Designed miniproteins, single chains, continued (2). Designs and how they scored, part 14

Each design is a single chain, and the fold is of that chain. pLDDT is the mean over its residues in the fold that is shown.

## One batch from the design tools (miniprotein)

Design m4487
Fold by ESMFold2-Fast:
Structure m4487 (fold): chain A 85 residues (1-85)
Amino acid sequence: MMSPKQLQALINGLGLLQEMRRRKASPEERRRAIELFYQSMLSQMSLEEVIEVLEALIKWARKKGDEETARFLEEQLEQVKAQLA
């Protein structure tokens, strides 16, 4: 169901989240990195495709017990959903 662009974005997003966890990045750094990643996705794919990638990343972050990263990703998800409604 995911397009090749979505799969590439998911791989890149997972890599970003894992790197931030490894470095114990600050909340401000994580928020900024997630915002930049979100903007990158918007330039390459539809809003609906961005939603699917964000939902997958949120699920992964929660599975890892990273509620703060999940919250930052949910903030971006709410922004894209508002644009569709």
Scores: mean pLDDT 84

Design m4488
Fold by ESMFold2-Fast:
Structure m4488 (fold): chain A 61 residues (1-61)
Amino acid sequence: SELEKKKEELLTKHYQEAGDRVAAETAARGPLPADEVERLAQKYFAEASKKAEDEYEKIKN
């Protein structure tokens, strides 16, 4: 459906932004241990998922 396509577009957009934030944070703070990078990724991708859901909720109605 059109709504499903929009949801996927929003997820893609926010996941790309989350990836950019992980890369930027790593670059700014210098080399980080793998476990620290994983924690940052988990945090930012969780936030990205929530943002996509919030935006989808607004356009769904």
Scores: mean pLDDT 81

Design m4489
Fold by ESMFold2-Fast:
Structure m4489 (fold): chain A 72 residues (1-72)
Amino acid sequence: MEKVEEAVELVRQAAASEDGAEAAALLRRAQELLGEGVEELVAQGKEEEAREAAARVLEEVRRHAEALLAKL
């Protein structure tokens, strides 16, 4: 789950960034890593783990939604 953990960290970094362009780039990279991580888990037959991974990244975005929206 390395890619999913990196995606969560990138969302946190985006929320902490004072640059909207940097925040947008970090969120784009987080989306790419989440997609790759989910595809790898699904390919391994780990569909529930893939759903949990997606839910974890979405929860992190939700926690920082106001800060992220203010920058984008």
Scores: mean pLDDT 79

Design m4490
Fold by ESMFold2-Fast:
Structure m4490 (fold): chain A 56 residues (1-56)
Amino acid sequence: SEELEKLKKYLEEIQKRRDELVAQRKASTPEQRPQLDEEIKLLKEAEDYIKEKIDS
């Protein structure tokens, strides 16, 4: 369905953004890491939510 295709594209966008933040975290200072970790966690939760919707 069109909704399923949109969810899959959104999932890909979230995964790409999370990969970018993970790479940024690797190059970041210790002071920046807690904020990046929080952002990465939120994207992971969004990814899991969308995967659940796709699988249902």
Scores: mean pLDDT 85

Design m4492
Fold by ESMFold2-Fast:
Structure m4492 (fold): chain A 58 residues (1-58)
Amino acid sequence: QDEKNIALVKASNKALKYLQEGKVDEAREILDKAAEELGLSPETRDRIFADLQEFAAS
């Protein structure tokens, strides 16, 4: 298994919990840090964040 994919899933789950609590800034910081460590583009990071916000709102 790709270790980067596991790290991204863990960060996404943590960010989702913060979004469900209304802590958008904390969720963004978690995802930004993970994206930097994994070498993701800002566009990919923003897409993931948008998906997480959609799931948190649903």
Scores: mean pLDDT 80

Design m4493
Fold by ESMFold2-Fast:
Structure m4493 (fold): chain A 63 residues (1-63)
Amino acid sequence: HVERGRELLAQGKYEEAAREYEKAIEEDPNDAEAWYNLGVALARLGKNAEAAEYLAKAAELRA
């Protein structure tokens, strides 16, 4: 799911990318990369408040 999400981000398919990263988090909730990239996808969609929450979660997992 992380690899597919990354491909979708590169193609500008932010909603599809977000769904793939959500699946990655369901499989491994400690995957900081998946939380970070979900935040990036949501920021590109203009969902800045949600993006900030997921980016903060990614930072916590990497601390």
Scores: mean pLDDT 81

Design m4494
Fold by ESMFold2-Fast:
Structure m4494 (fold): chain A 67 residues (1-67)
Amino acid sequence: ATTYRVTFTKETPIFNATTGEVITTTEYDITGDIVIKRYSDGIGELTNKDTGEQYLFDATKATVTKL
């Protein structure tokens, strides 16, 4: 199965308050036969056709949420 990585890149780097590391990207890996449905630029849904699992991605919040 193919793994899809959802990556969000910050225009301005932020720092992890605990470690001091520079955070420029957030990544989420989703594996399977994935159908992507976009609602708007940066917002959409990923559906794994094999499992029926659905994920909402929102680039404005840099989040991926399992539905």
Scores: mean pLDDT 60

Design m4495
Fold by ESMFold2-Fast:
Structure m4495 (fold): chain A 83 residues (1-83)
Amino acid sequence: MADEIADELERLAEEAEKAGLPSIANTLRTVAEMVRKHPDDPAVLRRVAETLRRIAELLKKYGHEEMAERVQRIADRLEALAA
């Protein structure tokens, strides 16, 4: 489950890089690695979810609404895993 979320975050990072958002892509790769290394740490999963919510807000402000919604859904899934 956590590996699937990490893979999805890495795919989103590739899409963000292709969209000309290298800083967001790098952050997505970093949090994907955190999820992959700490899949059962609720504190890490909650921190990643919070980071993703902030990324989703930025993406929405800059007109990337589809990508923002996908990032938000991953944040929701990570919070569910942390419970």
Scores: mean pLDDT 85

Design m4496
Fold by ESMFold2-Fast:
Structure m4496 (fold): chain A 95 residues (1-95)
Amino acid sequence: MVGGLEARYRRLKAAIDELMKRIDEALKNNASPEELQHLLDEARTLKREVDRLIAEAERVYKETGDPRAKQVVEEARKLKEKLDQYIATLEEKLS
């Protein structure tokens, strides 16, 4: 159970880190509105996955008291905060 949450966190972090690099490069290169919209859609999808991971990890922590589940919650929340900043930037550029 907890090992599955840690594995999901690692995969999500890798995907989000790669997406954030792609967004940074797109913004530097004045990418088209179509490209920025595609990146925004990907970011929103990953945000929903992070929200589901946080909810699952919080449930596991509540039921088991496993500190690894609490660590997943804390790290996933930090990842979500960074992703939310990128989403806000993309939404501003597309407004």
Scores: mean pLDDT 90

Design m4497
Fold by ESMFold2-Fast:
Structure m4497 (fold): chain A 56 residues (1-56)
Amino acid sequence: MDAATAAAKAGAAYAAGDIGTAAEYVSQGVRENGVEAVIAAAPAEYKAQIAQLARA
């Protein structure tokens, strides 16, 4: 999936409290688009959490 879709789905999963699903979306987004693209597309509310998962 593209970075924007991965980041949006990860943010939605975080908002729902589903950290496992958020991590899966971040991992897929990073594998297909790279760390920088996923972090750049991340919602402001969850940018720090998504960046931490993307850089792990």
Scores: mean pLDDT 82

Design m4498
Fold by ESMFold2-Fast:
Structure m4498 (fold): chain A 59 residues (1-59)
Amino acid sequence: AEPVRAARTAVLEALAQGWSDEKALERGIEAAMQAGADPETARKIAEEVLRRVRELSAR
């Protein structure tokens, strides 16, 4: 299980559905934890994934 990959999939899926950044973060944290990450690590992973996606989309 790869927490970063799990979080990325969850965040991208939520954003593709038009959900808010807040909801995408929740999905990412949950997915990373299910993949074995600690709560603090899961939160940081999801935040970084969302930040990267937003920066790429903003140009």
Scores: mean pLDDT 81

Design m4499
Fold by ESMFold2-Fast:
Structure m4499 (fold): chain A 65 residues (1-65)
Amino acid sequence: MSKEELEREVQLALELMKANIALKQKDLEAALAAYERALALARELGDEELAALLEEEIARIKKEL
């Protein structure tokens, strides 16, 4: 793994943690923003499976806004 890939993996983990905390706090706008950042990182890393799951979560949250 390159240094750039490692930095993206760490950032992805942080964004997913932020999204989960925001969801528990019912802060849907903060959760949406964090999941959208996580989706961008998952796509950059080529994690198609995670990207698909994040797209589903984003769509679910958008229906609640």
Scores: mean pLDDT 85

Design m4500
Fold by ESMFold2-Fast:
Structure m4500 (fold): chain A 62 residues (1-62)
Amino acid sequence: MVEELLKKAEELYRLGEEYRRQGEEIRKRLGKIGEVLAAIYFGLADEYFMEGKKLKAEAAEL
């Protein structure tokens, strides 16, 4: 159980990192026009990181 939660948290962190990289690439290519879209990608990255932290916390409580 704990090991599966930690594995899922790791996958969520990887997805968050990928979304953050995509957001940075959007800002680099589109500049000001891309800022809103990049912010959406950064928000998605943050949500994945928060879910990963939640799963790690659940694993610690088990």
Scores: mean pLDDT 80

Design m4501
Fold by ESMFold2-Fast:
Structure m4501 (fold): chain A 84 residues (1-84)
Amino acid sequence: ALVAELRERARRAGEEAAEAALEIARDPSRRAEAEARARRAEAEVRAIMEEARAAGLSDEDLRAIHEAALTPVREAAAEIDALE
C-alpha cells in the first residue's frame, strides 16, 4: 500500500517535470514559469524519497519509486528529440 502510494505520487511529480520540459521546448518564453513548476516537482520527488527512507523501505522499493518519477522525464526527453 505505502509503496504503491509513493510510486503513484512519484509518477505524478515526474509527469509535472516532464510537462515543464516539453513546455520549455515548445515555447522558450514560458521558461521561467515552467522552471518553477519543475523545481516544485523535483522538491516533491525529494520529499517522497525522504518519506520512503524514513519508513524503512528496501533498496528495491526505493529504486522502484525513483524510477516511477524518472520514467515520464525520459519519455519527455524522447518527445523533445522527436520534435527536432
Scores: mean pLDDT 84

Design m4502
Fold by ESMFold2-Fast:
Structure m4502 (fold): chain A 90 residues (1-90)
Amino acid sequence: PVEHPPSVHTLDENVVAYFEVDGHTVGLAIAIDGNRDKTIAANRELLERDPRLTPEQIEALVKGIEDILKNENDDAVIMSKLKELLREYL
């Protein structure tokens, strides 16, 4: 027996995606239908732990991630754009 699943737009789900960039693994928090402000805050904390990034690069990356998550609804497009953004700074 299969229960009826709850509607996706009532779920506050956070997904962590891992990207390989120039031989390094970078984790980013992604919430497609979740709370974007919380997702952006989580990404700021994750990026602040990377010793390769300056405060200015962290702010630019956080803004880029926020813009991608606000403007894109396709997971594949989000993942592609995030990987390109990370390549620009790493």
Scores: mean pLDDT 67

Design m4503
Fold by ESMFold2-Fast:
Structure m4503 (fold): chain A 132 residues (1-132)
Amino acid sequence: EEKRKEAIELMKKGMEYLSQGKYDEAIELFKKAIELDPSFEASALLNIGRAYLKKGEYDKAIEYFEKAIKLTEKTNPGLAAMAYLFLGEAYYKKGDKERAIEYFNKAIELAPASPLYDEIVKRAKELLEKIK
């Protein structure tokens, strides 16, 4: 499908813009990717949340991470774990330490036992240690 190819290219370009600090441009590309191929919705919502988190728009970041979690918690625990890590970081940035601790523990709990997810578990544990 040509729409799927375009959505893949939009996701790649969005991730490049996210890494370059072009957060608003990244968000628009991720939204367009969802419109072209809804199968990217969960990963696009996660990356939109990350863009808002980097902008300091914590309430918007929380909204998008919660949407990503609802789509992935039962079907993609690795993506859900990543979303919980960023949700915890957003609450920590807002000064809500109690919710931050809750979500960091959720990230550790859901992260698959795999080297691919070791950094999620490591980051969550490091942040928990600094909060306590």
Scores: mean pLDDT 88

Design m4504
Fold by ESMFold2-Fast:
Structure m4504 (fold): chain A 80 residues (1-80)
Amino acid sequence: MISKEELWRETEAALLLMEAAVIKRIAEDGSPLSPEQKEKARKLADEAIDLAVEAIQNPEKFDEYLEKARKKLEEARKVL
Protein backbone atom coordinates (compact mmCIF):
# COMPACT_ATOMS: atom_id res chain seq x y z
CA MET A 1 0.00 0.00 0.00
CA ILE A 2 1.37 3.38 -1.05
CA SER A 3 1.47 5.90 1.81
CA LYS A 4 -0.59 9.11 1.53
CA GLU A 5 2.72 11.05 1.38
CA GLU A 6 4.00 8.92 -1.54
CA LEU A 7 0.64 9.32 -3.33
CA TRP A 8 0.88 13.12 -2.91
CA ARG A 9 4.42 13.12 -4.34
CA GLU A 10 3.35 11.03 -7.34
CA THR A 11 0.37 13.38 -7.88
CA GLU A 12 2.59 16.50 -7.78
CA ALA A 13 5.05 14.93 -10.25
CA ALA A 14 2.18 13.82 -12.53
CA LEU A 15 0.70 17.35 -12.59
CA LEU A 16 4.14 18.78 -13.45
CA LEU A 17 4.54 16.18 -16.24
CA MET A 18 1.13 17.21 -17.64
CA GLU A 19 2.17 20.89 -17.59
CA ALA A 20 5.47 20.04 -19.33
CA ALA A 21 3.53 18.07 -22.00
CA VAL A 22 1.26 21.10 -22.61
CA ILE A 23 4.30 23.41 -22.94
CA LYS A 24 5.92 20.94 -25.39
CA ARG A 25 2.70 20.88 -27.46
CA ILE A 26 2.53 24.71 -27.53
CA ALA A 27 6.22 24.80 -28.53
CA GLU A 28 5.67 22.22 -31.32
CA ASP A 29 2.34 23.62 -32.63
CA GLY A 30 2.52 27.29 -31.56
CA SER A 31 2.42 29.26 -34.82
CA PRO A 32 3.67 32.70 -33.61
CA LEU A 33 6.90 31.31 -32.07
CA SER A 34 10.24 31.27 -33.93
CA PRO A 35 11.89 27.87 -34.56
CA GLU A 36 14.59 28.87 -32.02
CA GLN A 37 11.98 29.64 -29.32
CA LYS A 38 10.14 26.36 -30.07
CA GLU A 39 13.35 24.30 -29.78
CA LYS A 40 14.44 26.05 -26.55
CA ALA A 41 11.02 25.63 -24.90
CA ARG A 42 10.87 21.98 -26.00
CA LYS A 43 14.33 21.20 -24.58
CA LEU A 44 13.51 22.91 -21.25
CA ALA A 45 10.21 20.98 -21.04
CA ASP A 46 12.06 17.71 -21.78
CA GLU A 47 14.59 18.51 -19.02
CA ALA A 48 11.69 19.20 -16.61
CA ILE A 49 10.13 15.82 -17.53
CA ASP A 50 13.45 14.02 -16.89
CA LEU A 51 13.80 15.74 -13.48
CA ALA A 52 10.19 14.90 -12.50
CA VAL A 53 10.80 11.22 -13.40
CA GLU A 54 14.02 11.32 -11.32
CA ALA A 55 11.99 12.77 -8.40
CA ILE A 56 9.53 9.82 -8.55
CA GLN A 57 12.42 7.30 -8.70
CA ASN A 58 14.34 8.94 -5.79
CA PRO A 59 11.80 9.74 -3.00
CA GLU A 60 14.55 10.90 -0.59
CA LYS A 61 15.50 13.66 -3.07
CA PHE A 62 11.96 14.25 -4.34
CA ASP A 63 11.73 17.91 -3.27
CA GLU A 64 15.18 18.70 -4.76
CA TYR A 65 14.41 17.19 -8.19
CA LEU A 66 10.85 18.59 -8.26
CA GLU A 67 12.15 22.12 -7.51
CA LYS A 68 14.69 21.78 -10.36
CA ALA A 69 11.90 20.58 -12.67
CA ARG A 70 9.69 23.56 -11.71
CA LYS A 71 12.55 25.98 -12.50
CA LYS A 72 13.00 24.38 -15.95
CA LEU A 73 9.25 24.81 -16.62
CA GLU A 74 9.45 28.48 -15.56
CA GLU A 75 12.35 28.96 -18.01
CA ALA A 76 10.27 27.25 -20.75
CA ARG A 77 7.29 29.56 -20.04
CA LYS A 78 9.55 32.64 -20.34
CA VAL A 79 10.59 31.49 -23.84
CA LEU A 80 6.93 31.11 -24.98
Scores: mean pLDDT 78

Design m4505
Fold by ESMFold2-Fast:
Structure m4505 (fold): chain A 55 residues (1-55)
Amino acid sequence: MSAEEREEALALAKELFAQGRSGREVFEELKRRFPHMSDDEIDAIVVEAVIEYES
């Protein structure tokens, strides 16, 4: 993935967590929006978003 796409996915994940979405819902939405990303890449973005959201 490009750095730009990764930043977009991370920003979306943070927004979804701020809206009260669960990690599963965030993962499913990211997979839908970024279908070219691997499950491992999406998992990494979700974890990073949770850490940043809680801080």
Scores: mean pLDDT 80

Design m4506
Fold by ESMFold2-Fast:
Structure m4506 (fold): chain A 72 residues (1-72)
Amino acid sequence: SAEELAELEAQLLAELEELRKIDPSELSEEEREQLLKTLEGAIKQAEELGLREVAEALREFLKEFKERLKEL
């Protein structure tokens, strides 16, 4: 339902705010790879569910995360 999707969107945005506090340099190689795979899967799921705001926020986070990884 629309209510279930709105609740899911709010929860995912809150979880993303917590992830943004993580410094990639403090993660292991395995943790960095797992986070990349999780973010890519989450973007696909958000797009499939029509959660446009979540998908956009996840794409920006993935872009920023990949840029930070290039500096390690």
Scores: mean pLDDT 79

Design m4507
Fold by ESMFold2-Fast:
Structure m4507 (fold): chain A 69 residues (1-69)
Amino acid sequence: AALSPLELRILAHLQANPDRRVSARELAEALGVSQSAVSRALDALAARGLVEKERVGRTTLYRVPARLP
C-alpha cells in the first residue's frame, strides 16, 4: 500500500467534510494522535498531491484538493 493507516484516517476525515479546511492540531484532536505524527503524515500526503496546503498567517490549513489528478 502507498499510504500508512494514519494517512488513510486523515484522508477519510477530510473527505467526510471536503469543503472544510483544518489545521494539524484540529486533526490531532479529532483522531486522538499527536500533532507531530499528524504533521508528518500531512507532509507525506501533500507531497503526493492528496492534500492541499494553504498558509494563512502563521497557520497551515489542509483540505481535500478541489480536483484529484
Scores: mean pLDDT 79

Design m4508
Fold by ESMFold2-Fast:
Structure m4508 (fold): chain A 107 residues (1-107)
Amino acid sequence: AAIAELEARIAADPNDAEAWYQLGVELFRQGRYDEAIAYFEKAIALDPNYAVAWYALGLVLLKQKRFQEGLEYLLEGDRIEQEHEPIPPEKLAELEALGESIMPIRR
């Protein structure tokens, strides 16, 4: 999705955790890691059980070579996913694409 559409969505509903998460994903793709972290933290603050946002934050931290913090967020994301609803396939595909940018895994 275009950043402008996500910004408009957030302007209409600032409690839309998914929109904050998606904006973080777009910023991560642009290499704007600090901004991506802030938006993933916002998504987690709005929905602490949003496992995909915990995973995404962990991946951004790994990209910044903050390995201990990144691993801790990935483990928390896994715990939340195990205790709550599983991550939808489309969100898993987004996480796989973000992970491939950090450590390429062959298809």
Scores: mean pLDDT 78

Design m4510
Fold by ESMFold2-Fast:
Structure m4510 (fold): chain A 91 residues (1-91)
Amino acid sequence: SEEERLRELASKSSVEAAILAAAVALSLGDYRLAAAYAEGALAVAPDDDAALALAAEAYARLGDTERARELAARIKDPALRARMEALIAAA
C-alpha cells in the first residue's frame, strides 16, 4: 500500500535525522541533547544499533552507567557492543 510505504519512508527519515542530530550533539559535548535525540530515534526504532550506541555513549558520559550498560547490551553487532561496553567501563 502507498500509505504504508509513505509511513515507512517518513519513519526512516525521522530516525536517520535523530541519529545524525545525536551524533553531532555528542561530538559537541552536549550529552543531554545527544541522549534526547538518541531516545527519540529509539522510540521509533527500538532495535537500531546506531541509536542504541549513541544513547549508551551519551548516558555513560552523563554518569548514568547503569542505563548505558542496559542500552549497550541490546546492541546486535558484537563489535559495536564490545566497543560501547569498553567505553562505559572507562567512564
Scores: mean pLDDT 88

Design m4512
Fold by ESMFold2-Fast:
Structure m4512 (fold): chain A 69 residues (1-69)
Amino acid sequence: ELVERIKKRFDELYKAGKTLEQIEKELDNFIREELRKLAEQGASDDEIAQALAEMREVKKKYLEEYKKK
């Protein structure tokens, strides 16, 4: 679900004409906000760290695919 939300957000920003740098900054803010929500719901530091790592990998994958032209 979070992975699909990141993907949808990326596509929306890209179609809106945002630069890849702007997209990356907005995705970083989105990830930070999602991690904050997990912490508020009682997630452990380890669970938050794992979620951050997974979301960062998804972000990198999408940026790399679109950055290559």
Scores: mean pLDDT 77

Design m4513
Fold by ESMFold2-Fast:
Structure m4513 (fold): chain A 56 residues (1-56)
Amino acid sequence: LSKKQQLNLVDSQTLRDMGDVLEKLLRGEISQEEADKQLEEIKKKHKQQIEEIDSS
């Protein structure tokens, strides 16, 4: 896969993961604080995946 394709896949997965957190928040399954924490963890993972692709 090209770097562009790998980045697009990572971006797509990140959006899905963020959407899952927001859906749980909307359903009242998690607090705003828990949602914020999970979103920050997703952003951190996204950054790590981008760095791995750039390092390859």
Scores: mean pLDDT 81

Design m4514
Fold by ESMFold2-Fast:
Structure m4514 (fold): chain A 109 residues (1-109)
Amino acid sequence: MDERAEKLIKELGEKIEELMKSQEGIEPSIAETIAKTLEHLIKKALGLPYEVHPADAPERFGATSPLSPAEQAEAMVQALLDSGLISEELYQAVKALLAGDLEAAEKYL
């Protein structure tokens, strides 16, 4: 299951990055940062292995919000949807991944 979840999270991040890069006024570096942040938060929410940042301790970067990783990811993806920066399908994919429903997530990706 972990390998499938990691693949779907990566596909989600790539689709969000591509969609945001195709929109007027969004810098490619911002799209990449948003996609990678969502991937990281979803991995933490699901208890999957998280990548160690090259320059930083993961615990110090993850311990700054009273919200859970799942709540942070949901708030972020809701803000992107409300701003018209992602599709309804990508929003549903994030929610499915956060719920551990890999089959539903795959259908939206």
Scores: mean pLDDT 71

Design m4515
Fold by ESMFold2-Fast:
Structure m4515 (fold): chain A 63 residues (1-63)
Amino acid sequence: MIEEAKELIEEAKKAYENGDKVTASRLLTAAGIVAVGALLEGADPEEVQKVIDEIHKLIKEMD
């Protein structure tokens, strides 16, 4: 599950690079939901926090 969140982040970066900020924002939101789901399924909290921090950083950079 945490790997799926990382894949969504990479897809969001590609969408942003292509000028599709709406798709990039939606993919980052989905990545956040998947990351929280991974935490509930027993993923490493430190790894989940790193993913959430990356999402937050990208959202701020895209504004």
Scores: mean pLDDT 82

Design m4516
Fold by ESMFold2-Fast:
Structure m4516 (fold): chain A 109 residues (1-109)
Amino acid sequence: MKAVVDAALRITLERGADAERAARIAEEAIRETARKAGVEVKVQTRVDAERGVVSVAVTLTAESYERAEETALEAARAALEALRAAGIPVRSAELTLTAEGEAPRVTRF
């Protein structure tokens, strides 16, 4: 049986940053990280350009909860690194992990 974890990555950009481009870069980095980890993902990205917020909702399916959570953290880190490499200024980022029957866990970057 496989474990399912929901991850929500919220990225707050600096004023004037290209939120649509940031969303594309973040989603690509997340998908690539999951692919390399052998973890199945469903990704939904929402952009609030007025507020400079990119929200990436990721459902991860892995052999264990630990594997899904580790992959989500690596994916969030990879997304932020890809944004930095692209010269997109990030003000803050927050990752919320939710597993079935557990309270949400929050990591701030």
Scores: mean pLDDT 86

Design m4517
Fold by ESMFold2-Fast:
Structure m4517 (fold): chain A 77 residues (1-77)
Amino acid sequence: SLEELANSKEFELMIKEIMPEIIAYMQERGVPLEKMQEAIDFTEKVIKEKFKKGEIKSKEELIEAGKEAVDEWLKSQ
């Protein structure tokens, strides 16, 4: 199931694989270095919740959701 997959090693590996691209996006959008970990934690939480709801079904959609979460985090600052 998607819920089981979201808590699986495979999902954790997918997050680790896409994270460098998300961090690069954070840097391009001007996330301060001192807030980088906070932004990463927020982004991972948002991605995991969307994945559990069946809203993300591919690596490409996972990256897109991550970038959207970064934009949402920036708007809340």
Scores: mean pLDDT 81

Design m4518
Fold by ESMFold2-Fast:
Structure m4518 (fold): chain A 94 residues (1-94)
Amino acid sequence: SLEEKAQAELQAIAKEAEENNVPEEEAAVRTLDVLSEYILKKIEETKDEEEKKKLLEAAIETYKKLLKEAKEKGYEKLAKKAEEAIKKLEEKKK
């Protein structure tokens, strides 16, 4: 399933970060890329318009929280990626 694939990819990122001392921002950027792909595919597969809207709104809210945290930590690359993810989801609301 999409959920199982996303979970496996997230676990792989976490393991690589721990084993290879990957910088926190880089690991977070990779995590966001996996989550963004998962959410976009989930939205595409969702046929119910109300459920699709709820998924879009929840994802946008989650990414806005991530953007705030990234800015507070000075993670410029993560902040830029979060802004791009928000913009893509907002375009899907049109």
Scores: mean pLDDT 82

Design m4519
Fold by ESMFold2-Fast:
Structure m4519 (fold): chain A 66 residues (1-66)
Amino acid sequence: SEEEEREKLLELVINDDSPYFKAFREKLKEISEKAANAKTPEELQRILQEVDELFEEFRKYLEKLN
């Protein structure tokens, strides 16, 4: 499933010390902090869009490497 594939990718990101994955983890942390501090449905919707865009760019990056 998409969720299982995303979980596998997150485990790789969390445990890999490569510069790309370090940068990706920092972006995820920033988005997570924004989500924790979101006060309106509009803010949450924008954050969800940022998450979707980040994962889509990450997926495209991995496809280009393989």
Scores: mean pLDDT 74

Design m4520
Fold by ESMFold2-Fast:
Structure m4520 (fold): chain A 62 residues (1-62)
Amino acid sequence: SERAELQELMYEFTKAILDKDVEKVKEIIEEAKKMLEKSTDPELKRQAEALIKMGEKFIKEA
C-alpha cells in the first residue's frame, strides 16, 4: 500500500538524517514528491509534504 511505502521512506529518512547522508535525503525527497503527485489520500499527502519540507531544511542546513 502507499502508506506502507511512505512508512518505509520515513524509516530510511530517519536513518539518512542520523548518518548525515545528504545524497540519500535528496533521493528520499524525490520519492516523496512522486508519492505526493500520484496519491489521492489527503493524510498521505500531508505526511509526504512534511517529509519533503524536513528533508529540504536538512539539506539547506547541512
Scores: mean pLDDT 84

Design m4521
Fold by ESMFold2-Fast:
Structure m4521 (fold): chain A 71 residues (1-71)
Amino acid sequence: MTPEQEAEDAIRGAEGLIEELERNPDLSKVEVAKLYTAAMLHAVAAAFYGHEERAQELIDRAKKAAEESEK
């Protein structure tokens, strides 16, 4: 895979996980932690491939989604 493809896959992965957090207010604390951690790992991977601004946006969105799921 090219670095650009890896970055695109990482961004899409983070977005999907964040959307799942945003969609499901009934997630357990463990499920929230798993989705949040996975989203953060994908965002960091995107930053590693030079998409730092997008990664920061995804990180901020993931944090907000996780906080909202706790009420």
Scores: mean pLDDT 80

Design m4522
Fold by ESMFold2-Fast:
Structure m4522 (fold): chain A 56 residues (1-56)
Amino acid sequence: SKTEELEQLRKEGEAVSLLLEGESQREVAEKLGLSQSTVSRLIRENNLDLIYKPKK
């Protein structure tokens, strides 16, 4: 439904913010209840690899 879609978009936005702050894929996935695959997809789709440097 629209409500679930909006809530997912909010979580994805929060995930992007945490990634930009330097959080690892694991930490972001764990904090927001997302799979690591979902977080990895967000990194790729938002071109965060250009600024995000996952050292963990």
Scores: mean pLDDT 73

Design m4523
Fold by ESMFold2-Fast:
Structure m4523 (fold): chain A 70 residues (1-70)
Amino acid sequence: SAELEARLAAAREYLAKFRPYLSEEEFEEVERLALEAVRAEMAGNTEKAEELDKKASEILKKGLEKAGWK
């Protein structure tokens, strides 16, 4: 649906700012989990969406820590 496509686009746009600080593999995993969370939320599976978002956030935080402050 148009609503799902808009939400997925917004999630991709939000994550794009972190791309330079993560490895390609780390970025792909974070984006995959975040997009799955959006799909789960849109399907009404709030618990699954929350778990996926939490996992994506944890990987993102660890990846950014590993990348350092430049």
Scores: mean pLDDT 84

